# Designed miniproteins, single chains, continued (5), part 51

Each design is a single chain, and the fold is of that chain. pLDDT is the mean over its residues in the fold that is shown.

## One batch from the design tools (miniprotein)

Design m17752
Fold by ESMFold2-Fast:
Structure m17752 (fold): chain A 84 residues (1-84)
Amino acid sequence: MEYVDLKDVRFESPGVLLMLPKGTPQEAVDELARALAAIPGVKRVYRTEINGRPVLLVEAEEAAIPDVVATGEARGATLLGFVR
């Protein structure tokens, strides 16, 4: 998956920001992104970086947000917030 600049992203649905620890292997980031993309109601998963930490920006229907957060947290991600 390609990295995007958050300022250039526009959403039709709410976005969820999930941050992984610094030094998380690329393979683990890719696996989480694939797991998130497989959740029903997830429309897009974008990758970015904040201060050397991988960040996943997940565009999803509101009903899918709890599953997105739970899946992220189970894989060691921290919920940073929401984007609209």
Scores: mean pLDDT 77

Design m17753
Fold by ESMFold2-Fast:
Structure m17753 (fold): chain A 66 residues (1-66)
Amino acid sequence: SVVDLLPEEYQEGGRKAVEEMKELAKTKNLSEEELREKFYEILLRYAVPPKFHEALIDEVIKEYGK
């Protein structure tokens, strides 16, 4: 998982962000574009470094975004 590639100090926040992103993808009838916008917001809120944002978003959308 991309979360496992995060520096140790960001791994807890990254895991929490990914769980919130997964719940949003499962429970909201949002477009992929809308999900991506919300996912960037979530990742920033959990202080995940920007260089990992696209990879984490793509991982969640691939598995849960429909």
Scores: mean pLDDT 81

Design m17754
Fold by ESMFold2-Fast:
Structure m17754 (fold): chain A 91 residues (1-91)
Amino acid sequence: MKEEEELKLAEKAGVDMVREMLTVLGLLDKYSDEEIEEIGRKVGKAGYETYKKLSKDSSLSEEEKQKIFSNTMLKTFKETLEELKKKKLEA
């Protein structure tokens, strides 16, 4: 696939993942569709960039790469939620 198409698919996957995570956490109704899309795009983009970097690293096992990938996406999700929470408290 072309890089632009890969990025768009990663962003879409990030949005789907964020909706699922918010549902599990009981937080889905606390965020607008626009906020969920913003969070999801950031998570998906971070995942895509991490995947590209890890694919070039021959020093890491596939298991280690998967752990780094998953941890990066989870970290981005949590950080983006904290930023939105701070923004709402400032308003």
Scores: mean pLDDT 79

Design m17755
Fold by ESMFold2-Fast:
Structure m17755 (fold): chain A 97 residues (1-97)
Amino acid sequence: NDELVNKGADYLVEGKFDEAIKILEQADPEDARAQLLLGIAYLNKGDYEKAAEWFRKALEIAGEDNILALMYLGIAYRKLGKTEEAEKVGERVRKLM
């Protein structure tokens, strides 16, 4: 699983978002890192709704106070125009720091 997650991360760094998604979908479905990277891939493709969905899944596995997943979720909500949801996530991040 770590090899698949690392390959997905490498594709993301190279800007190969479709290749990243394909390899990360093969990872353990309960791997919070793979879910976070899937969210980042969709965010970069402009699919903000799918990005938010994957970041929420990452929070379910990694824990509701995972700052990195919360920060990315806030970005996705802002991109979707979900201002209230984005502000709530931002307040939560601020309280955890």
Scores: mean pLDDT 84

Design m17756
Fold by ESMFold2-Fast:
Structure m17756 (fold): chain A 58 residues (1-58)
Amino acid sequence: DQQTLEKLKEAYKSIFSNETNLALVNNRIQQVAKLGGYELSNGQLQQLHKLITQDLLS
């Protein structure tokens, strides 16, 4: 997919799979988002995390 959200979601899954510290995961995904010229609010990060952890931990 070419959508920024899809790329961010995949990056978040990859990072989260290798890192259990949520703060480090969130910091890393914000760096990836900024690379794409995209800034995530805290609420957007929490929503993204919630959706992904339901998929990964369910």
Scores: mean pLDDT 65

Design m17757
Fold by ESMFold2-Fast:
Structure m17757 (fold): chain A 104 residues (1-104)
Amino acid sequence: DEREVREVAEEIAILEGRAFASSYVAYMVVMMVFRGKSLDQAAEELRKEIDRNYKKTKSPGAYAAMMYMLDKAVELVRRIEKETGVLSLAAMRKYLERLKKERE
């Protein structure tokens, strides 16, 4: 279920101190798990969306903030992938359970 993957990804982002980038983490993870995209491909799709938003808003500050969120989301997804191997709902649930236990 795509919604379950988004919810788990967002909770991981929050627990890893990256709540500000949670939607970007969820977007990339959904693309990787359900659409067979690599991390690099998922990041490129988000970069295209950021570029589209920049052309519409023409705000350098908003662009810089979105690019920062993307960079921090990519760093987190890369860490999850390194720890779990292939990204899946089951792998992300295991990652989330480990984070919750470390906070006990």
Scores: mean pLDDT 85

Design m17758
Fold by ESMFold2-Fast:
Structure m17758 (fold): chain A 89 residues (1-89)
Amino acid sequence: NMVERLREELRRKLQEYLGLSPEEIEEVLNKLEELAEKSGLPLEDVLQTAIRGLDHFAELREQGKVVLTGDLTPESIVALFIVLADKYS
């Protein structure tokens, strides 16, 4: 199942790149599912977009170009992924 594969990849990357707890990861996934429903986009496409945004964030962090400060909310994390995916294709 492609959706399940993408969810597992995103869970792993959220833990590895952002150090999120399992509870925080599930909140991010819930927000992405809500975004898919409200936008009318396939969940697979929303998850792939989030993964692309997260990969770009990780690349920018390795280059020392981004630093996250303060509390991360599921809403701010999802917004960050979408912006980075759009900006970098």
Scores: mean pLDDT 76

Design m17759
Fold by ESMFold2-Fast:
Structure m17759 (fold): chain A 77 residues (1-77)
Amino acid sequence: ALPPREAFASERAYEAYLAGVEALAAGDREGAIRHFRRALAHDPTNLIAGYLLGALEADDEEERERNLRKAEALERA
């Protein structure tokens, strides 16, 4: 399930986040990274976008899995 709009500081941050999720679903990792960076530019303290970006940029599997689990937990709240 997608997090509510209220989890983001602005409509633009939320739109960028949704574009990132759509890019991930399409297998576009580079696009997802750009969109999540844009979401963080509009909402720098957003933990969901931060953890998802961290997972995509992670150099090791444990760090990737840790970031994904944290993002998923927040998305379900």
Scores: mean pLDDT 81

Design m17760
Fold by ESMFold2-Fast:
Structure m17760 (fold): chain A 96 residues (1-96)
Amino acid sequence: SEKEIELKRRVVELLDQAVEAIEANDLAGLEALREQLKELAKEAENERIKKTLENVVDTLDRAIEALRAGDEREKARERAFLGATAGLLEMEIFLL
């Protein structure tokens, strides 16, 4: 549906911002993005999209912890996971 495509586009935009925030060590930015994605997850009517958003929120929680701990390996892992999720959603938008 158009609503699902628009939601996916918004999620991709927020994920790209999250990757930038991780690279910049912007904790406040990541926390704000996490809350936005959490609200989108509550509004998602499609169970698969909701699960994807919940997984993204969990990934952001781990990224925030990694930044607070100075854990460069976990930071890189969570950044890669967010990038991969954004790429997958972009492909799904293109194929729809």
Scores: mean pLDDT 86

Design m17761
Fold by ESMFold2-Fast:
Structure m17761 (fold): chain A 84 residues (1-84)
Amino acid sequence: SALEEAMLNDEEVLRKMAQDLLKTSGAENLKSIEEQKKKLEEFVEELKKIIEDSDASDELKEFYKALLEKVKEIALKILEEKEK
């Protein structure tokens, strides 16, 4: 719980996770910012479904979904910083 809350509030950790999420989703391979945002959103929804379909506890599922939302928000901000 304390580690989970610390991770959700650690901007450096979240930014690193966001960069990894952008890379793993393939969003960074797309040329337009709008296509990158769409790819990122689609990938996050796929990951949430995998989490929900897992045998993990409800508490752990909620934590990972919350973590994904935080990481997604940071990743979207990174993409927005590239918009002119």
Scores: mean pLDDT 80

Design m17762
Fold by ESMFold2-Fast:
Structure m17762 (fold): chain A 79 residues (1-79)
Amino acid sequence: SLEELVQKAIEALKKALPYVPESRRKDIEEAIEFLKSVDPEKLTPEAVELLRKALQYYEKGFYAMAAKHILEAYEVLKK
């Protein structure tokens, strides 16, 4: 479900925190707070595909790449 996709994306961002530069920490925290409050109806097909790619990286243990794609989804959704 889209709700499960969002929850997994939040988990991936939290797990990625030790693997990203401190300069990116605020961006990640903002994305986590956004995703906690996002309406699933606001998930565009582009954002869904970015989140799905992020979870593929997360499942492979590529946490920094997962975070990058989730942040890209966040940028698409906040416009």
Scores: mean pLDDT 80

Design m17763
Fold by ESMFold2-Fast:
Structure m17763 (fold): chain A 77 residues (1-77)
Amino acid sequence: GSLDEAIADLEKRVKDPELVEEIRKAASTPQERAEMLLDVVERGKSVEEAKLRVEYNRAFRDGDEKKYKEILEKMKK
């Protein structure tokens, strides 16, 4: 599908293959992988920042108020 094609294109734009592998290990879905790749490639974010944003989105969606607040505090640092 177009999502798989977008992921493949974004992965080719990552200069360091170790960062691609780190993103693959951190993402649980193709959508999360695409979002992390967009953060790194298009938005100039670190892989660590991309991971925090994905974890924040998961906790917020799950209604885990304690967890999303903890992640939000980490994102401020």
Scores: mean pLDDT 80

Design m17764
Fold by ESMFold2-Fast:
Structure m17764 (fold): chain A 89 residues (1-89)
Amino acid sequence: SLEERLAQFRLEVFNNEELAATYMAMLLVLHEKGVDPEEVLERIEKEVLEELPNGSAEELMEAMMEKLREEFGEEFIEEVKKKKEEILS
């Protein structure tokens, strides 16, 4: 089911330091934009899971970044990259 795939994706993300940092950076930057970060990310997660039924966690994360770029622009992606580097430092 989609819900089982969402749970598995999140498990894989948070078992990988780089993916976890990217996911946390997305949440923080969305919060700074004044949107509900959990609501926005769950919507996008479900969209990419449906579009990429055999996608790896890395491929799903890249697809999420592309959807966020389309919705919030390139500056948002640069803010996420900067925040990720701060988290990993």
Scores: mean pLDDT 87

Design m17765
Fold by ESMFold2-Fast:
Structure m17765 (fold): chain A 81 residues (1-81)
Amino acid sequence: SAAERERLRERAREAVAEFERNAEEKTVEEMAEVAELALLSPETLPEFIEAAAKSTEEVKGKAGQGLLKASERLLKKEEEE
């Protein structure tokens, strides 16, 4: 469990860092994947939000849509558990 949380945290940070470098090229679905990792690792969520906030309006829009999709996926997963 601790090792699983650490790997998730590492993956989330790598995803957010990659998002910050190439956010403009990402699709809404790719942003949803990054957002889902950030939501599952609360330590990285502020980094994702800050990176999106510093970006263009187009990236902010896609990041917002991605975050919504990620939230819906996680909520549905909880309902099925």
Scores: mean pLDDT 79

Design m17766
Fold by ESMFold2-Fast:
Structure m17766 (fold): chain A 82 residues (1-82)
Amino acid sequence: MEYQVVAQATGASAKEVGELGERALRAMGGEVLEVKTYDTSPPQAVITLRSEQPAEKLGEAVKRELEAAGIEVKQVSAIPLR
């Protein structure tokens, strides 16, 4: 399955959110295809990947990695793509 994971967080740059999110998803065996970062308020990263894991597990992995780094997570959404 192909997914788009959107992470919004405070206390870090969009680049840091993207790097930590990519790291979490790769650790789960995800094939990361693209990382886009947006210097919005809050900062946002969008990661496109292929994975056999369900969306819920991908979102929780990203959230856990960000929280472990001391980052305040506003929202993490994992959206199945076609």
Scores: mean pLDDT 86

Design m17767
Fold by ESMFold2-Fast:
Structure m17767 (fold): chain A 91 residues (1-91)
Amino acid sequence: GAAEQEEFLRLAERLYERLKELVDKGIEAAKQGDIEKAREYLLRAEIQLGMLLIVRGVAQSMGLDTSEIDRLVERAQELIRKLEEAIKEAE
C-alpha cells in the first residue's frame, strides 16, 4: 500500500545517499593517487547498488510503483561509471 511505497522509497534513497558518499570519497582517493583506496570505495559502492537492486526487486514483487526507485538505480549506475572512469584516468 501507500505506507509500504513510502518505506521502500525512503530505504532506496538512503542506499543511494550512501552510494553517492562512497563514490565521492573514491573519486577523491583516485585524484590523490590512492588507487587501492579508490578501488575499495568502488567495491563498497557496488555493494550499495546491489542492495538498491534488491529493494527494487522486492518492491516490484509487491506490486508497488518502482518509478522513483528506478531513477535512483539509473543515477547510482551513472555515479559508479564516473568513479570507474576516475580510477582509469589515475592509473
Scores: mean pLDDT 90

Design m17768
Fold by ESMFold2-Fast:
Structure m17768 (fold): chain A 91 residues (1-91)
Amino acid sequence: SMEEKLREIKKAVIDMLEAAKEADERGDELLKNLHLIAVGAEVLVAKRQGLLTDEQVERIEQLIKDYKEGKISGDELIEGVRAILDEALAA
């Protein structure tokens, strides 16, 4: 189902964001950026499959950008993305 696919995407995305946060905390900027690129790719695939709206994708991309620019913490990124994916699951 679409709900099952979106739950799998949520798990994969949150796991990748947690890995990015852990890499960032170790000063591993390359590994952090690789995990963030993987999140961006997963979110784009979800959009193409109709699982996420354009607005939801833009909000996730903005949170990733804000995190990369040091404007938000890793925890704020994870919880912000989680909230957007939970909105999609509730629809």
Scores: mean pLDDT 91

Design m17769
Fold by ESMFold2-Fast:
Structure m17769 (fold): chain A 89 residues (1-89)
Amino acid sequence: PSLEITAFLSKDRGLIVVAKAESPDPGTELSIYYSVGGKTWHLLASAKVDGSTTVVVELRVPEGTEVTFRAVLTHNGKVIAEKELTVRV
């Protein structure tokens, strides 16, 4: 399995997060979480992986905000890959 996450600022100052997952195994799921200030994690998106899946989500936060994203790849409920990315708006 592979897992990639990237983020960039849109022209309207929104964050765009792109997560790409690849797994040949049935029962694989991709979940994306975010945290502002590192205290509480919120689920942003979830998708089943059936070979390859790309999830694109947008998040609007005030300027000066630091956001940490966490992409988690699970197989039958077990974490098999994890990636974190922190961006400042």
Scores: mean pLDDT 81

Design m17770
Fold by ESMFold2-Fast:
Structure m17770 (fold): chain A 95 residues (1-95)
Amino acid sequence: SMEKALEALKKDAQARLEELKKQFEELKEEGEELLEKLENTSDEKERKELISKISSIVSTLGILAAEFRLAGDEESAEEARRVMREFTKKLEELE
């Protein structure tokens, strides 16, 4: 019974980690698309809306980095923080 309980916990942890990785990839792709739109947009109203959306993605990437660390995936946590820093830098250069 102990071995089956441990296997169930490992499967739940693995499923959680896969979900976090999926969320990270989706946010990374969305952030990259929004940054490209921001670089190509001359409309001030659209630029402010894009900046707001990118800022929300940066905040969510910070949460995901913490979640990866809590799950013991330090490599994914570091990658999420790297992408967060890159998006923040690009956003500051465009503001």
Scores: mean pLDDT 87

Design m17771
Fold by ESMFold2-Fast:
Structure m17771 (fold): chain A 84 residues (1-84)
Amino acid sequence: SAEEHKLYLRMIGIILRLIGLVEDAKIAGDEETAKKLQELLDKAKAIFRQASKATTVAALQAALREMEKILDEAEKILKEAKKK
């Protein structure tokens, strides 16, 4: 359905953003931040894999909300790293 496709695209967008944050931390030489961001990326990937088994829009929306929380945490980690 169009709604399911839209939710999958949003989830893919979060994964791509997280990949970008990990690479930015690596380029900056911040190995500790890169490791923390990689752990969040791996968690988001696991949620996405589980979401692919979801049979309802509500379950996909729940997965998206969890992935959005992970992205928020990743951005918070980068903000805190900039204070060092």
Scores: mean pLDDT 85

Design m17772
Fold by ESMFold2-Fast:
Structure m17772 (fold): chain A 99 residues (1-99)
Amino acid sequence: KKKEEAIKYLKKAIDHLEQAKEAVRNGDRETAIKHLEEAIKNLQKAKELAPEVKFLVDAAISAARGALRSVREGNYEEALELIDQAIKAAKKALEKVES
């Protein structure tokens, strides 16, 4: 049950990170910020439900927060790299919870 909920939040976070990446590629700062903030919220919920992946989720949150700052500063190249790092960490967390 808690495991199923953690999986749902990790999948939502990954979806928001993918949408943030697309928004950054399109130069849509407002949409990118919205999706990064939603990704961070979903990652925080996943962390509460699945403490065993805390390290990976913390890495994803850190990268997503870095991406959010880069988007706000107009550094879209840096933001894309950090979003990819956040996606990678979140996917590793998802794989670990699913196992």
Scores: mean pLDDT 90

Design m17773
Fold by ESMFold2-Fast:
Structure m17773 (fold): chain A 55 residues (1-55)
Amino acid sequence: MLEQVDMSSLSKEELLAYNEEQLRKMIAEAEGLSEEQKATWLALWLKWERERLEA
């Protein structure tokens, strides 16, 4: 499994970094979104994810 990531084996920091990378890729590939919308989506998702993973 060359490109598959076992999320259950990741540390909370690695999981956060992985999720950030995936979200950045999704946002970068999304057409029709403004820079403001991309920044808002990334910030909102990462804040929510951190709260869940660090709790």
Scores: mean pLDDT 69

Design m17774
Fold by ESMFold2-Fast:
Structure m17774 (fold): chain A 96 residues (1-96)
Amino acid sequence: SMREELEREAARLIEEAAEIVKKLPLEKQREVVEAARNRDAERFKKLSPEAYEKVLEAARLVAEALGVRDKEEYEEILEGMLLAVGAEVEKYLAEQ
């Protein structure tokens, strides 16, 4: 279905965002994890504008899949996408 296709594309974008972050210096990777954990979108964007663009696109696709019209619900989706990238990077750092 279109919904399942949008959800798969969003997951792919989150993986791509994590891969972008993993190419940053180790110190910057840790800062991205902290920014995501604190739901600090501005700091995340400053640390990796390219990864943030992927996060925004993933949030848009998830919002479309869910029929989200409310600004507050969209903000929760965006925070969820940031946390998802942070979790992937944190897992990667723990395995180093």
Scores: mean pLDDT 89

Design m17775
Fold by ESMFold2-Fast:
Structure m17775 (fold): chain A 104 residues (1-104)
Amino acid sequence: SAMEKELEEKRKKIEELFKKLVEAVKNNDEEEIKKYQEELAKLLGLPVETIEKMVKALKGELSPEEIKELSKILAEKYLPFAELEVKRGEEITQEEIEEAKARL
């Protein structure tokens, strides 16, 4: 369906931007970090401040409690893509969905 195709395309863009953001953080490239933060925030429908906290987590600047809260927000945005993987014959178990929620 059109919705499944849109979710797949959105998931691929999110994964690509996340990889680019991680690489920018690794290289300490503040201009690229800012660019990918804004693009990822738009795709996820999250405030830029939430993605800024994710960058701080990648830099090791967040407490375990802050990481837990951030991870919870991120999993809620990625969970819809799990349904597309099941529909494509990639079986995602209920346990894996619960683990994705719990790691946050």
Scores: mean pLDDT 66

Design m17776
Fold by ESMFold2-Fast:
Structure m17776 (fold): chain A 63 residues (1-63)
Amino acid sequence: DVILQAAKRDIIDAVKAGDYEGVEKALKNLEKYLTPEQVKAIREAVEKYKDDPEALEKAINAL
């Protein structure tokens, strides 16, 4: 849980900074700790909400 929470925060922070390359890097690191289905869900949330960090934060924290 601690590792997952840290990785989620890294993704959200990168989106807030407008650093989409940082988002991809953080998501790649997250792949080590999650199932392919969970990674897909997070990737889809990032793609859907990349311009709305608050909605992204809510969506990722609900996973």
Scores: mean pLDDT 75

Design m17777
Fold by ESMFold2-Fast:
Structure m17777 (fold): chain A 100 residues (1-100)
Amino acid sequence: SVLDEINALMEELKSKQTDPLLQETLDKVGELLLEAAKSTDEEERNKLFQEAGRLGGEALEQLRARGASEEELKKVEDDLLRLMTLAQELIDKQQAERKA
């Protein structure tokens, strides 16, 4: 299911993180993306994705303030983008299948 695939990627990304801030951010982003996957309202989904992006951005700013390298920041950004992109693709596919 869409929920199972989002959960699986979230847990994979969390298992590779040792930073509590990143684990908490992945949990919160994942939770918002799971709620988006349960929603049939496009406006609600868009708001949930915007909030997920905001939380990811805040985590990147906190890491930068702590002196994280550009290489470390890019790696975190890539992981967050991968999770959000997968969720969007799976939700779009699920919505298309429901309309067909």
Scores: mean pLDDT 82

Design m17778
Fold by ESMFold2-Fast:
Structure m17778 (fold): chain A 100 residues (1-100)
Amino acid sequence: MLSPQQQILRMLEGLIAFYQSQLEEAKKQNDEELAALYEEIIALLQEAVAAQDPQVALEAVRRSLALVREAVAKHPDNRRLRFTELLLADALRQLEAILA
């Protein structure tokens, strides 16, 4: 059975792996704007893993979601980007439930 801290760590690790995959695709497509976005999200999530603080994790996911929402507004036809928004929104909901 996972502790709340272990649940948060597993969630952050999963998000990092997902965004690393998205970064590789953005680089293959020579999409410098999306590559920069995913690099920033990965950095925020990696700092949250290193901090081992649930509040830092919550702030990192909130900031990542805000960045993705701005990108979705600029690229409304990008279905993959909308999917990444849904993943972060679900992660935020799960984190808020763990920390309640």
Scores: mean pLDDT 86

Design m17779
Fold by ESMFold2-Fast:
Structure m17779 (fold): chain A 61 residues (1-61)
Amino acid sequence: SPLDEAVQRGLQVVDTLIAGGFSREELEAAIRQFARWLRAQGFSDEQVAEIVARLRAHLDA
């Protein structure tokens, strides 16, 4: 689904930044930028919130 594809894309970006040694603040900024991009692509606020929650949960794993 488009939502599952967006989650996978976001996880790939986040994992790349984690591997690069970026800080928690930089990871959070990247997630906020990704959320803005998702809205521009036509995702609803509910869908964006779900994707963001999943990406944030991954940071704490």
Scores: mean pLDDT 87

Design m17780
Fold by ESMFold2-Fast:
Structure m17780 (fold): chain A 90 residues (1-90)
Amino acid sequence: SIDDYINQINSLFSQLRTMVSPSQQSQFTSLVNQGISSFRSDPIRARNLFSRAIRLGMQSAGSTGDSNVIQRASGYARQIRSIMDSYMQS
């Protein structure tokens, strides 16, 4: 169901949020919340908002210089994109 997709995306963004710098937390959370709220009515807008949140999360992870943090962030980003692709193909 659509709720299963939303729950999976929200869980993955919660994991990615742990890798976001304190100064970027508010912007990241805002983008994720806007994406979730748009998901049912405008999945293209939701995907664009999620892509912006992923970019911010990846930038924050990259700034740590920690390869393990960067790899984990990349994994969450890939999973979120995969879930969105699955939803949009259904």
Scores: mean pLDDT 87

Design m17781
Fold by ESMFold2-Fast:
Structure m17781 (fold): chain A 119 residues (1-119)
Amino acid sequence: MKKNKVKVTVYVAVDPGLTEEEARELAKKIADELKKYFEEQGGKVTVKIEQLDARAYKITIEIEFDDKEIEPKLVETPNATASVKVEAIENKEVGDKLKERRKAESDDYLARLQAAAQA
């Protein structure tokens, strides 16, 4: 297996204080940042933005890459809440590794907090 496909779906809910136009621009900015992130890792990226509501968007990113692990990007954006789902389309092992890495990062963060409390 020399090529992997990963689908990343991001659901974005924008704060009611923003206009509909500002909400659209924010969704595009998030999509552009994610596209750039995966392209910089050597992935071939296709992005689709779907408007679900005036302030709710679905961003679908499909990434094709050679036999290489791709890290999911955390979206930190003021005035928006984002939920990220990662699915391996052609290689389930890649999807499972991404899930395991997210858990390991969470465990590492907790360990660092415990170490700081003892120092």
Scores: mean pLDDT 59

Design m17782
Fold by ESMFold2-Fast:
Structure m17782 (fold): chain A 89 residues (1-89)
Amino acid sequence: LSKEELEKKLKELKERRKELGRREIEVGTRAALLRMELAILKLEGEEGDKERVEKLRREIERLEEELRRLNRESEELKKELEELKRQLE
């Protein structure tokens, strides 16, 4: 593996990490907004809202699962970046 190839890969991983970071913020923000909406809906205590509450809960769970996947990918990229930086010394 040449130094030039390692430097190119480092640039590619940095860009990929930025993209994952943006997705994490987007998904995390959406999950937070839906959790707030769910909390407000529960406080209103209206019987007709049970189906809506269940739909929001399921959507929040899906977003939280997506966020966990993105966080795992981000941690893996972080480790790969740290390893490549060591090799470029």
Scores: mean pLDDT 80

Design m17783
Fold by ESMFold2-Fast:
Structure m17783 (fold): chain A 74 residues (1-74)
Amino acid sequence: SRDELLAELAALREELLRLLPQITDPRLRSQAEDVLYGIDRVLAQPEAFSDEELRTLLLYARAVLAGIRAQLAA
């Protein structure tokens, strides 16, 4: 549902903010910042975004978070 998409984006935002200071890869940091800016825009005005746009952002956010976790596990 839309509420579930928004809740997952909010949770990903909190996790990304927590991990951001630990990112040593400049490219990965830039991607994390881009995702955070996108999520902030969505959470500020959810009605301006379609469910498809939310799903697209969610997939990208998950991919970036996976990359961060892989870096931190190395």
Scores: mean pLDDT 88

Design m17784
Fold by ESMFold2-Fast:
Parts: structure tokens; C-alpha cells; sequence
Structure m17784 (fold): chain A 120 residues (1-120)
């Protein structure tokens, strides 16, 4: 449901803000742990969207793109580019909202701005 997606996106935003704070504090172990938690929430967001898609080809394309995003996030974490990992995840949520849940786009844009303000 749209309400469940909003709740998951709010949870993701909170965890990503906590990850930014951990990075700023120099607590890279905590930042890494929080980013893996964020990846689990992202998996729940994708699962919720997949449940609404009827076309098997579109489902496969979203799953393939999601795994590409997870690989990029993992690579950014391994390179200690934690802020890049955060940006990759939020950009993916925005892209998916634009395609499958356009009514959520203003909500996702606002959450992205909250994260960007914390990065400064």
C-alpha cells in the first residue's frame, strides 16, 4: 500500500540520517552496520512495489536493476564512500517512485532533501 511505502521510506530516511551522523563522528563500523540495515529496508520497498506489478518482464527488470544497485552500494561501502552509498540508495528510491508510484515523488524528494541537509 501507499501508506506502507511511506512508512518504509521514512524508516530508510531515518537510518540513512543516522549513517550520516555516524560518518561525521568517525564511527565507520556503525555507519557500515546502518547502511546494511538500510539495504534491508530497500529490499522491503522493492518487494512492496513488485507485489503491485502484473507484468513478469517489468518485475524481472526491477529485480535486475535492484541487484545492480545493491552491488554499487556494497562497492561504495567497501571503498569507504559511505555518503556515495547513501546517495545511490536514495536516487534509486526516487527513480522507482517516478516509474511506479508517481504520487510519492514529492514525499521522496522531501526525504532526500532532509538527508542532503545532514550531509552538509
Amino acid sequence: STEKLKELIEQLTKVLIEAVEAVKAGDYEKAKELLYKAMDILREIVSEILSKIKDEKEKKELVEEFYEVLNKVEEAIENKDFIEAIKIMMDFVLKVAKKYEPELVPFVEERKKEIEEKIK
Scores: mean pLDDT 90

